# Ledger of designs, part 9: designed miniproteins, single chains, continued (6)

Each design is a single chain, and the fold is of that chain. pLDDT is the mean over its residues in the fold that is shown.

## One batch from the design tools (miniprotein)

Design m20301
Fold by ESMFold2-Fast:
Structure m20301 (fold): chain A 58 residues (1-58)
Amino acid sequence: STVRRVIMHDEGLSEEQIEEIKRIIKEKGREAAIDWLMEEYGLPRSVAESIVDALEAE
């Protein structure tokens, strides 16, 4: 299936929000960052995992 809406939402994150996610990854770990994204933004787990993985890879 095509989920362009999810891509637009992912690209809509501000630099400040991205920096906060990176901080959560460093301090509390990958799972905490995934959980935070799902809770705060209502993202599916697969999308939250993709964002965290992309931020780790830079």
Scores: mean pLDDT 71

Design m20302
Fold by ESMFold2-Fast:
Structure m20302 (fold): chain A 73 residues (1-73)
Amino acid sequence: GMAEELRRKAEELREKAREYRRKAEELRRRARELLREGREEEARRLLLEAEILEGIAALLEGMAAWLEKKAEE
């Protein structure tokens, strides 16, 4: 039924959010290496990209939580 479809969609969004968070962590690791090398501008770009990906992940998690609440109604 519709509840099962909403829960499935919520899980898909949570999986996508986990993917974005993993990518953000990889970018933060690379940025730390660049900072050690004195490549501050490149590191800042990666940190900004990581922040954007973390923001998208948080939005997807919020959407998933909303769908899960709707499935309980």
Scores: mean pLDDT 89

Design m20303
Fold by ESMFold2-Fast:
Structure m20303 (fold): chain A 55 residues (1-55)
Amino acid sequence: SVEKKKKAIRDLLEGDMSAREVAKKYGISEQTVNKLALAALKDGLSIEEAAKKVK
């Protein structure tokens, strides 16, 4: 869901958790978390835009 992806991006950006830890916390794949990180951090998208772009 978009809401779980938004929370995952926020936790990842706060820097307290690795992509693997975020993936386990929200029950999403580590691959999905990495895509969210690329969209938010590398592509400069907002948390909402990154969550909507990544499937």
Scores: mean pLDDT 76

Design m20304
Fold by ESMFold2-Fast:
Structure m20304 (fold): chain A 104 residues (1-104)
Amino acid sequence: SEAARKQLKKLIEDNADKENIPFSTLSKEQLRDLGDRARQRGLELDRQGKYREAGDQYELAGDLYLQSGDNEKAKQLYLLASEAYEKAGDLERAEQARKKAEEV
C-alpha cells in the first residue's frame, strides 16, 4: 500500500499537466483514468515478460479502481497482479494480491 501510494504520486506527477492534488481529493473519474493508465502499463510490461513490474502496475490499478468505487475492476486487477507475481516467482506478493481480490 505504501509502495502503491508512491507509484500513484509518480503516476500523477508524470501524467498530469496540473499541480499535485492530494489523491484523497481526486474525483472518481480521475481515479478511474489513472487506474486505466496503470492497467495499460501493466499490460505492456506483461507482454514484455516484465512480470514483477506488471504485477506492481496491476496492483496499483486495482487500488485506484477500489478507491473510485469500481469493486469489480479492482478485483479483476488484483487477480491479474497475483498471476503476474506468480509468473515472476514472487509467491508472497501473489498471495497478498489474491487476498486483496477476496476482500473486495
Scores: mean pLDDT 80

Design m20305
Fold by ESMFold2-Fast:
Structure m20305 (fold): chain A 88 residues (1-88)
Amino acid sequence: VTPEELEEALIENALRMAEEVDGDEEKRQKLLEELNEDAEKRREIIEELRETLTPEQQRELLRLMNELMVFENLSPEEAYKKALEILK
């Protein structure tokens, strides 16, 4: 998994969650703003994953983030941080 694929998957899941949760445009907009606000910090974290984790661990991290976003209604960044803790 590349850093770009990881970031794209996080955005896709955020949009899907916003769409499934009663189509509230403000909630969708809020998720996008949170992603955009921390974009530079996220890129640093994703870049660290590429250098620190094996491709297999990167795939598992992505899967965990997707599950946390869908089932625990976490923001992409919160899901990412929690998934990292699980993998450590």
Scores: mean pLDDT 63

Design m20306
Fold by ESMFold2-Fast:
Structure m20306 (fold): chain A 104 residues (1-104)
Amino acid sequence: SEEEKKLLVLLHLAVIKSELFVIERMLRNKPDNEKARAEALRSLEVNRELSEYITKLLNRPDLGKRINELIDRAEQAIQDRDVDAALATLDELRGLYDELEKLA
């Protein structure tokens, strides 16, 4: 049902947004920590999988593609130790997740 789809999208978005907050804290508080970077990269891959699921439920492959491109960009910035670029990309991701929430 449409109500069940809405609930699933909102529950997944809550997890995704929580993971973005954790990634942001790791990058801000531990910018030179290799374990924190590895954890941030793992959390982004979890967000990738959850985002693919909800964008399929909403029939928005355009948003799914854009989210994947931003996750790739964030991962590259984290690997390059460019904290400012990573945080800016996470802010763009948050904007897209806010758009998905409005569609739910």
Scores: mean pLDDT 88

Design m20307
Fold by ESMFold2-Fast:
Structure m20307 (fold): chain A 65 residues (1-65)
Amino acid sequence: SKREEARKIIADFVARMRGATPEERRKLALEASKKLMDILEGMTDEERDEIFAEFQRALDAVRAA
């Protein structure tokens, strides 16, 4: 499903961010955002809200580390 694909993108993003240099982090954030936007194009507002919440939690986890 699109939700599962979005979760995979978020999980890969978090994993890569924890081991990345500042330069790599910028590229990873752009790549993750583009991939998520492509998936979100066909989603309902409820589905988008859930994916945004998961992405926000992932960003908070990376920022807290």
Scores: mean pLDDT 77

Design m20308
Fold by ESMFold2-Fast:
Structure m20308 (fold): chain A 71 residues (1-71)
Amino acid sequence: SEALELEIEAGVLLIEAAVLKRYGSEEEQKLAEEAMELAIEAIRKAREGNLEEAKRLLEEARKLIEEAREL
């Protein structure tokens, strides 16, 4: 199901963010924490059937992780 696919994507993103929170700089940790909050909200929206909102939240979270990787 699409909801399950979005939950899996969010889970991968949470792992990436957790690594940045553990090993990153202070700036990387702040971006990672914001990305984690968005990914958790995306899981919630996917479970509620709000797939379009879940996708938007995941795209925002991915952008934050990309910004952290550029630091």
Scores: mean pLDDT 86

Design m20309
Fold by ESMFold2-Fast:
Structure m20309 (fold): chain A 86 residues (1-86)
Amino acid sequence: MEEKVKKLKELLERGKELAREILKLAETLEEILEAIGALLRLIGLEIDLELLLKKNSLTEEKLEELIKEAEEIVEELEEKLEELKE
């Protein structure tokens, strides 16, 4: 479980870094709002993780759900960043 918690935290940090890079390259309000939206989703997952840890209610199943959601956000951000680098 601790190793998966570390993986989730690393995904959340990576997502935040990607969103920050997108914000540096963003030229339209739509691109800015998409990056901000992704940041808010990542912050929501981080809050969920911290609350589950504090309540000692984090299950492996729930942790895998959070990891999957974080991976999807990171993938979306990586795709967007590559589009903006063109």
Scores: mean pLDDT 85

Design m20310
Fold by ESMFold2-Fast:
Structure m20310 (fold): chain A 91 residues (1-91)
Amino acid sequence: AREEGLRHLEEGARAYAAGDLEEAAKHFEEAAKLLEGKEQAYALTKLGEVYFKLGKYEEAIEAYQKALEITPDSEIAKANLKKAEEELKKK
């Protein structure tokens, strides 16, 4: 399980670097399902970043909130959550 989750993190990062955002989201979502603790929070934070780039702000907010439930002290997740909430409020 953990080894498969870590492979999904690596594949998600590779897809993200290539600009394959939908593929990156799928890999980070699978990583979040397979990983626990800090590694799961990291996968959720990356998933949120991908959703944000796709303009899916509601999904990005949900991913960042889940990451913060696991790692409430994550300054990166807090900052990214705030940015996604600000984008969602724009009409």
Scores: mean pLDDT 86

Design m20311
Fold by ESMFold2-Fast:
Formats: structure tokens, sequence, C-alpha cells
Structure m20311 (fold): chain A 59 residues (1-59)
């Protein structure tokens, strides 16, 4: 069980990477959007910026 926001950020990073590895670009974009939103909520500006850059690169 992953109860805290930090663990969820890590899971979303892994989820996005898995989607990319299987060629699911739409799944990867969705995972990065969730990652960016959660990162902004918890004040992790670096992770939010990274996720936003990945979304732009995939679109």
Amino acid sequence: MIPDDESRLEMLRIKAAVYLSVGDKEGAIKAYRELAELARKVGDKETAKLAEEQIKELE
C-alpha cells in the first residue's frame, strides 16, 4: 500500500515509463499529467516541470 504523496509521485513516474516502454503514448501522457498535478499540489516544482516537459515532448 502506498499511502503518501511522495510514494504516489514515484509510482506515477514508473507508470509513465512502463507505458512508454510498451508504446502506449496516450497512457504515458495521462500518467505524466497526473504526476504534474500531484507534484504541484505537494510543492515539488522540479517534478512538475519535468512532467510538463515530457508531456510537451510526447504531444
Scores: mean pLDDT 79

Design m20312
Fold by ESMFold2-Fast:
Structure m20312 (fold): chain A 68 residues (1-68)
Amino acid sequence: SGLEEALALLKEAAKAGKRVTIRVEDGTVVVADGSDATGYTGAVLLLIGHEGKRVTVTVDGEEHVFTL
């Protein structure tokens, strides 16, 4: 499952204070940045809650595609 890889990327981005955008195949979008710790928590919950779905995680404009 790509869930572990997506969570690892999100953890690294959070440590670096980078802006993360997560787009789910159903059209759900979540944005997290270093100014809001609850935004990163919400992004983690979104990834877990959408296991089995395709997501695009964008970190500083770099797109990463996972099947959760």
Scores: mean pLDDT 77

Design m20313
Fold by ESMFold2-Fast:
Structure m20313 (fold): chain A 72 residues (1-72)
Amino acid sequence: LTPAQLRALHAAYEAFVDAMPTLSREEALRKGLEAAEKAVQDAVDAGHMTPEQAKEALERARRLLERVAAGE
């Protein structure tokens, strides 16, 4: 993964864990994915990530958050 993709995954995870104490699993997942989407869009706009890398990062973020949610 590129540094920009890792940053997007980190943003997703941080938003998810921040939401988990107060929101439902589904709402926390939504917050995590929203954070990843924003990070990815910002990186693409800045030229730090290609659309293909953006798609990969979002897919990996979704899988990561779903696994974490299922493990709890």
Scores: mean pLDDT 81

Design m20314
Fold by ESMFold2-Fast:
Structure m20314 (fold): chain A 62 residues (1-62)
Amino acid sequence: SDAERAAAQAVRAAEAGDSAAAGTAGYEMGKMGNNPELARKAVEAGAAGDAAASARYAVEGA
């Protein structure tokens, strides 16, 4: 699904250490998936510099 593709982008961003890109991908997952709470958590984790947590929330929400 498009949500799963966005979650995969969040994972790639986290592997690169890019917390801002991980948060952005988590936001995109939220627009395409069924879990706006996990998308919000992914954005908040990305803004806090926690790329790994951001990617985890994006994957859980997809």
Scores: mean pLDDT 82

Design m20315
Fold by ESMFold2-Fast:
Structure m20315 (fold): chain A 62 residues (1-62)
Amino acid sequence: SLPSPELVEATLLLMQGILYEKAGDYEKALETYERAARVAEGVDPDFAQWAREKAEELRKKL
């Protein structure tokens, strides 16, 4: 079966968040990880939890 459109969107958002973090744009990375978690929540709770943990880790740097 093909991955859901929501999981594809969440994965792309997570990748974008990682790129923002590497660029030092921590606030944009945080917002992007939070959005990835919201998109994934109904389709992959484990992915959503992982994205939330990325956001929490990043929040500690702000």
Scores: mean pLDDT 83

Design m20316
Fold by ESMFold2-Fast:
Structure m20316 (fold): chain A 80 residues (1-80)
Amino acid sequence: SDDFLIDLLEHEVERVEKLFEKYKDKMTPEQYEELSKLIEEARKLVEDAKAETDPQKRGELIQKAREVIAEAVRKILEIK
């Protein structure tokens, strides 16, 4: 169900937020800004998906949230 997927995405955003806190002192200013924006966008997309009543649009928001979370994970892997 979409509720299950949204709950899963919430947990994924929380995991990314914890990784951000763990590694933020090793980030360049550019990495910090990019990751902060991606995390904010992911959180907004999850909240928008929760509020969306149209199944097709909700599915689109879920897909976009997954893409943004994946990008955030990719950016975290660039931290030295």
Scores: mean pLDDT 86

Design m20317
Fold by ESMFold2-Fast:
Structure m20317 (fold): chain A 90 residues (1-90)
Amino acid sequence: MYTVVVHALDADGTVVGTAQGQAAPGETVELEVPADRPVARVEAVALDADGNIVGRGSAPAPGPAGTVRVTVTLDANGAVASVEAEVVPA
């Protein structure tokens, strides 16, 4: 099992929301990141059971305040194979 941590960031690089979930090797996890301010992008980090970073990824997510729906897919080694993000306005 890997811990996937996602940060939503504004245009200035400030974190406006965070969510985390668990995924097995080769699995996809969908996370909802609440954002109280406009978003520019998301960044995802995958951590192993010992807390080591095994993967990183990012995706553009330009939108207003609301909920950022983020889909992260891990490969068999826990590396981030893909990150997709969609902003759902409040």
Scores: mean pLDDT 83

Design m20318
Fold by ESMFold2-Fast:
Structure m20318 (fold): chain A 66 residues (1-66)
Amino acid sequence: ISQEELDEAVAELAAAVLVATSHSISLEEAREEARRMGERLVEQGMSRERAEELVRRTLAAIERRR
């Protein structure tokens, strides 16, 4: 597995954890957590476009669970 593939897998796992635990926080707080996750991923070398896509998918999944 390449470092890029590993980083993507870790990001997807972080998103899945946020979705799974989001039921205990408000939608506004979930959006803020997702935004912070995206910012950290960009800082770690992920492209902004990929980070924004992951954030969008994460927020959609959180909203679907409500």
Scores: mean pLDDT 76

Design m20319
Fold by ESMFold2-Fast:
Structure m20319 (fold): chain A 119 residues (1-119)
Amino acid sequence: SLAEQRGLAPEVTPEQAENMLLEMAKALGYPDEEIEELKRAFQALVEKYPGEEARELISRAFRIAYEAVDELEKQGDIDPEKASEKAVELARKEGLTPEEIRIAGFIARMLADLRRNAL
């Protein structure tokens, strides 16, 4: 479906992607500590990789997260924690930065929660 498109659309800024994911995490009832960890990962990434580079790194994290969730869905097992673990595994294998690895794990967990609960 259109909702399963990978990466960031060209018009989406790093700040918009961060705000969207933080609002989704809040809506899904994630603990404040986990939301702050996600926020810190975005802040560290943007601070270390300014401009278009940060956007490309965030887009890679989304691509990996969708890949992880798609693989688990094909197996009939869309557990959010397994999706996060699979995204972290794939991101590490592709040599993503520590910040991208954390962001990919969070996105995969949220995507799996959404697909499982039809939110």
Scores: mean pLDDT 81

Design m20320
Fold by ESMFold2-Fast:
Parts: sequence; structure tokens; C-alpha cells
Structure m20320 (fold): chain A 98 residues (1-98)
Amino acid sequence: ELWNRFSELEDRAIREGKELSEEEQKALKEEMEKEFEEFIEKFKKLNEEELVEEVEKLKKLLEEKFEKDPVAALRSYVISRAVLRSILKRLEEKKKKE
């Protein structure tokens, strides 16, 4: 789904050591922005205002980094995505227990 194209471009960037084209950078940035918007929406539904604020701040920082160093931004995004997914899963499990 949403992650399939990102994972493919990530593997190509890492494996081939190639610089991403402007079109590929723009596509990754758009996918990154959409995913972070989904995290923000889900955290809002869970009433996690502090996490919403942190994700919005992180999104802005990664957008700025992506313009200057897309490879470094991509690595930071992959790590942030994994962390946010883990947090969201734990919060959803807590909500289910309620």
C-alpha cells in the first residue's frame, strides 16, 4: 500500500548509493507528509495531545531536512516511522483494554 513505493525507493537509494531524482524526492516527501498526517489524526482520536504536537514538530523538521539532504531525511524518517508505529500500536492496545 502507501509504504510499498517508499520501501522500494528506500531500497534503491541504500542499495545503489544513488542520488534520488527530484521527482522521486517529491514523491517520497508527499508520502512522508501523508503518513505523518495519518499519525497526527490517529493520535488526536486517542486524545494524545502531547504526541500530536511532537509529531507536527518532527514533520516540519523532516520537511526542512528533506530539502537540504534527502538521504539523511529519509533515514531519520524510517527510524521515526518505526517508533511512531510502535507507540500507536501500544496506545491502540490500551484503548482496547478500556
Scores: mean pLDDT 72

Design m20321
Fold by ESMFold2-Fast:
Structure m20321 (fold): chain A 96 residues (1-96)
Amino acid sequence: MTPKVPEEVAEAELEKHLAVTDDPVLKEYLRLLKRLALGEVTLEEVLEAMRELAEREKTIEAFLLLLQAEAALGADEEKIIEEVSKLLGIPKETLY
């Protein structure tokens, strides 16, 4: 079945994660996804910002949030993992 309202679905999912996390880094990444859902930024702008943050932080949590964002927007998970692996200089299998 085709999603009825992708933006609202993404926003609702982000709100759930924001409610269960106290990690300020996770909240910052989720805020970027929420801005995308609200139409304040483009998908490409958010993904670029998330890649920069993932490269800066180099944490598994940051990479999982990037994967989650792309999955919620219908992107290919394998492609995201490959891009993150390349940016961090670590093997793709480390991110699985």
Scores: mean pLDDT 59

Design m20322
Fold by ESMFold2-Fast:
Structure m20322 (fold): chain A 70 residues (1-70)
Amino acid sequence: MREEAREEALRLAREARELQGTDPYRAGLLVDEALEIARRYRDGETAREIALIVGASPDAAEGTGREAER
């Protein structure tokens, strides 16, 4: 994966984390964009880092609250 693309994806993930409490809709769009970059370059390491930045637990699954957005 190109370093600039990876850095952009991680930047978007960090920005999304900052927006989670204030604007969850915009945070979700930034996460989607960051994951799309990782997916486009087929980089599972970057996708994993994005998940960790946006609040996924070190166990790879947060459980409470993550999938219960209904």
Scores: mean pLDDT 70

Design m20323
Fold by ESMFold2-Fast:
Structure m20323 (fold): chain A 88 residues (1-88)
Amino acid sequence: ELKKKIEEYEEKAKKGDAEAYVKLGELYASLKDYEKALEYYQKAAELGSAEAYANLAGLYDILGKLDEAVEYLNKAIELLKKKGIDPK
């Protein structure tokens, strides 16, 4: 079933679904494949996902890269502020 979930999220992600990239990142992080998790979170972040920036921050914290973790956390906060002011 994990392989079917990956396939489903890959299909959604290629259509521009940022949440699908986040789910792919979460799956690879759970497998401790942090390189692929970082790649998928970065793609989701490029699509404007604040959740992806928060997940990048968490992953960099796990890797002991606190400067990068703080940078990505700040980006997540800024995106959440922008959404809160109705950024249509």
Scores: mean pLDDT 81

Design m20324
Fold by ESMFold2-Fast:
Structure m20324 (fold): chain A 67 residues (1-67)
Amino acid sequence: SSEDEEKEIAVLLLEAGFDAETAKRLAKALRGLSFDRKELLATAKELKAQGVSVEEALARLKELAEK
C-alpha cells in the first residue's frame, strides 16, 4: 500500500539522519516511485551529510528513482 511505501521510505530517511517531520514529508512526496533501497539510503545519507535543502534533497531523490 502507499502507506507501507511511505513508512518504508520514512524509516530509511530517518536512518540517513533526517528529522522525523522532514522524513515524513519527503516520504509522502516520494511514494509511488521505484527505488533500490540500498541506493536510496546511501544517497539520503550523502545528501544529509552535505546539508542540502529539503527541496534539493527531494529533487535529487526523485532523479535517483528515474535512473
Scores: mean pLDDT 80

Design m20325
Fold by ESMFold2-Fast:
Structure m20325 (fold): chain A 86 residues (1-86)
Amino acid sequence: MKVILVARGADAEGQRLAIAGGQGMRAGGGKVTIEVTGDTVTVTAEGASYAGIMSALAAGVDLELRGHELKATKEGDTITFEATRP
């Protein structure tokens, strides 16, 4: 399963939370890529375990508590958590 966490409009703490989520996904045994472009952090995990999926969701919820709007979508074998600050 592939899991993508996207934090858009993230401040420094939001970027830290998204990166921490990515490290949690890596600890879950998936192949993780973290990309930071401006105020957007994109974390992609390939071969994600249940623990990896839960790490991505937890990071998304943390971003939601910081004023981001969280959308969860599933298309085929890919789950995307997109946390966007307005």
Scores: mean pLDDT 83

Design m20326
Fold by ESMFold2-Fast:
Structure m20326 (fold): chain A 63 residues (1-63)
Amino acid sequence: MSREELIEEAKARALALYRAGGGSREERLDRALKLFVHELLSLGVPVEEIPALAAELRAEIEA
């Protein structure tokens, strides 16, 4: 699996966590973003690229 495919898998897991989670929208978003960032760091994504990828996930959730 490519790095891009692994990032998309991480995004899918974060979206699933957001949708399955209880609590407020803000609480679900915070948990999903924390999981996503943790997985990106584990994949070796540079810290400087993480804010843009996190913003993409936030936009995907808001769409």
Scores: mean pLDDT 81

Design m20327
Fold by ESMFold2-Fast:
Structure m20327 (fold): chain A 61 residues (1-61)
Amino acid sequence: SALEEALRRAQALGAAGAAAVAADALKGTPSEIAKEAMRHVAENAPTEADREAALLVEEAI
């Protein structure tokens, strides 16, 4: 699925925050909650890798 592919890319980038949200979404977190969590990662993550991966994962949710 697009979410599984986004998770793999986040992991490859070392984006731990984005990868965790993607994994939770795959386990059945409601899409609205997952999207809000990704917005928080995009705004608050200290690394550029997490902020870039957050945008990729949000598109897949």
Scores: mean pLDDT 77

Design m20328
Fold by ESMFold2-Fast:
Structure m20328 (fold): chain A 76 residues (1-76)
Amino acid sequence: LQEAIEYVRKAIEALKAGDIKTAIEYLNKAYGLALESGDWKSAVYISEALRAAQAGDIKKAIEYAEKSLKVLEERK
């Protein structure tokens, strides 16, 4: 789960830098890790961030990625 948090943070930085390809790669890694850990709520937000990034909606991608980060950090 630590790795999922790190990949989401890297994805947010890539999105802010306009490196959408790198952001999508990091979000995909985070998505797989969230599924593996059973964090379905975080996985849903990461999936939404991926869709927004692929659509070029960088603001939405960052918002969803930040929501996923909060869920990952507050996990039981």
Scores: mean pLDDT 83

Design m20329
Fold by ESMFold2-Fast:
Structure m20329 (fold): chain A 122 residues (1-122)
Amino acid sequence: DPLQIFFAIFSETPVGDPEVDALIARLRAGEPLDARDRELLRQAAAGIPLVASHLSPEQQAELRLLLAVLVHLRNPALSVREVAEIFGLSPSTVSRALARARAAGLTADDIHARIVNLLLGL
């Protein structure tokens, strides 16, 4: 379920699904992701319009970009090009957003807080 995968990755909480729980553990550890892990991330990205239906198209685009940045910051082994492919973004868009986040001194936790605020309409 794309929604369950999205919320599991977002909350970084095990859900009792061995594949999803293994993906969360690998993201936390900064370990290389396999083809199934990447497919689970694509399913989570596909869930964005469902979880963010209350947001404007511009806010949904920002959410997608913030999630791509968050995933790269949590797992630097997953390249900018690879996270861009997973989230349906251009590598230059993700690279620019990551550079802006780094220049602003934003951590993965800061990006996570921004995602929470967007989803809550704050």
Scores: mean pLDDT 79

Design m20330
Fold by ESMFold2-Fast:
Structure m20330 (fold): chain A 63 residues (1-63)
Amino acid sequence: LEEAAENKDWDTIEKAVDEAVLLYLDGKTKEAAELLRKVAEALKKTGSTLGAEAAEKKAEELE
């Protein structure tokens, strides 16, 4: 995700979001929250502050 943020690889960031959703549906809420926090960090590095805030909020909701 850090490398994806540096390269502005939006496909990799989107795949990580999809993976977090699948983890949540599998009942792996802790793993989903951790992945969403990594997505938020990547979005902050790309300058997508609103996206980062949304991802952080979702991670907190999954606690």
Scores: mean pLDDT 75

Design m20331
Fold by ESMFold2-Fast:
Structure m20331 (fold): chain A 79 residues (1-79)
Amino acid sequence: MSDEEILDRAAKVAGEILPGLVAEARARGLSQDEVNQIAIRATNAIIEALEKGYSDEEAKQAGVDAANRAIDEALRRRA
């Protein structure tokens, strides 16, 4: 798998999950900067999973899991 192939697959997977994750983070009262960091963490998790040879579905789950952890961390810092 080439780096270009990984980035193309990552862009597709990110496009499927990021709109919903961004909307949820904003609905939970997170700032734009925190929403941006959640999107970055999700995208990085997707790229890392694909680089390790995981499927698009596995990479999607990795992105969702990373975003949920980032949302939880941001909310905990406010408590």
Scores: mean pLDDT 84

Design m20332
Fold by ESMFold2-Fast:
Structure m20332 (fold): chain A 62 residues (1-62)
Amino acid sequence: SELEAAKEGARKAAEAAEKYGTPEYAKQARDHAELAEKSETAEEARKHADLAQNYAVRGIAL
């Protein structure tokens, strides 16, 4: 489902941030992944997944 896909995406973003990013941004990505996991709607989960991904990208800084 879209809800499950968003939760998985948020989790993967947090994992990437924890492996490759700074501790500060990794924490922000994980916090949003946890909020996505607690979301009951696909829209809410996607908002948190997008934020988790944004923090992951900024922390990894290509």
Scores: mean pLDDT 82

Design m20333
Fold by ESMFold2-Fast:
Structure m20333 (fold): chain A 76 residues (1-76)
Amino acid sequence: AEERRERALVLLEGAIEAAKNGDPKTAQRLADLAGRYAPSPEARKLFEEASKAARNGDYDKAIELMEKALEVVRKA
């Protein structure tokens, strides 16, 4: 549980940073990895919704959903 949460936090923070810095390929890769360490169904759903937003080119929404996932993971 602790290891999954810690890994998800690091990967999500990296994904958000990459997205904000205009590196969508790195952001997508890190977000996909973070999803594998989702500590709860709520976190997993947020990762899925963020992935869908990114696929639709809605990067602002994707960042918003990733930040929400980060908050959920921090509380897990």
Scores: mean pLDDT 75

Design m20334
Fold by ESMFold2-Fast:
Structure m20334 (fold): chain A 92 residues (1-92)
Amino acid sequence: MTLLEKIQKLLDEAVASTDVAKAEELLNKIVSRVLLFANLSIPDETLRTQLVNKVASLALKLLELIKNKAPVAEIQAEADKILKQIEEILKL
């Protein structure tokens, strides 16, 4: 299983979660995995910080959509944005 596949699994679990605290825990795990990869793989500190902060911001938006019980389509669209952003980071 690739890092992207592991992140996708955590993201799918967060989207499916009825427990907001559990969704927050799973999203924090995703951000932590991205931070670890960035620290090991991206030598430019400014770029690393910008990319990790972008993922964290998208994760916070997803968490707010889950808290507000937004339509499943909107929650899934935000999750898809997170996955695409992480995929681009992992290609660096």
Scores: mean pLDDT 85

Design m20335
Fold by ESMFold2-Fast:
Structure m20335 (fold): chain A 98 residues (1-98)
Amino acid sequence: SDKKKAQELIEKAKSLVEGAKKLLEAGKKLYEQGDKEGAIKSFEQAARLAEEAVKLAKEAAKLAEKAGDKKLKKEAEKVAEEAKKLKEEAEKLKKKVE
């Protein structure tokens, strides 16, 4: 069903968000240790995971809307917003360390 597919996409998007957060933390540590190249790579990977999470969460929001599940749509939109902010942070941190 559309509802079940939306739930699966939200769960996958949440996992990608957690992965992006860990990569941001790893990149910050690498930069503090003087590993600029490693920091850039970690921030690039964080941005990619966050971008994928945005896409999945937006698809989940559309499926939740089609299913008439307003709570699930709000959850998907919240995940998309968090992922978008993580992508922006990762891109800013990458530019700052370049």
Scores: mean pLDDT 91

Design m20336
Fold by ESMFold2-Fast:
Structure m20336 (fold): chain A 94 residues (1-94)
Amino acid sequence: SLEETRRAAIELLRELKEFVEKNSKDPETAKKIVEALDKAIQALEEGNFEEARKYLIEAGKLVDEAEMDPETKRKAINLLTAASILVTAAELEA
């Protein structure tokens, strides 16, 4: 279950990364969000839940500050929140 939960979190973050790249009006902000998400994914692959959480918080702040359509921003926040819940669940199982 730990491995399945971690894989689910990584998959949601990859979906969020693609969503941000496709739907962002600001390429500079999109790049920063993608970089934070990539670092979170790498940390999860390495089993470093503390570092993953740090980068998820950073990505959340960047999404909140981003110039996005309200529906787009809501979906991004929902995906990030779901991934954060799974990261917490995986950390608890570790």
Scores: mean pLDDT 84

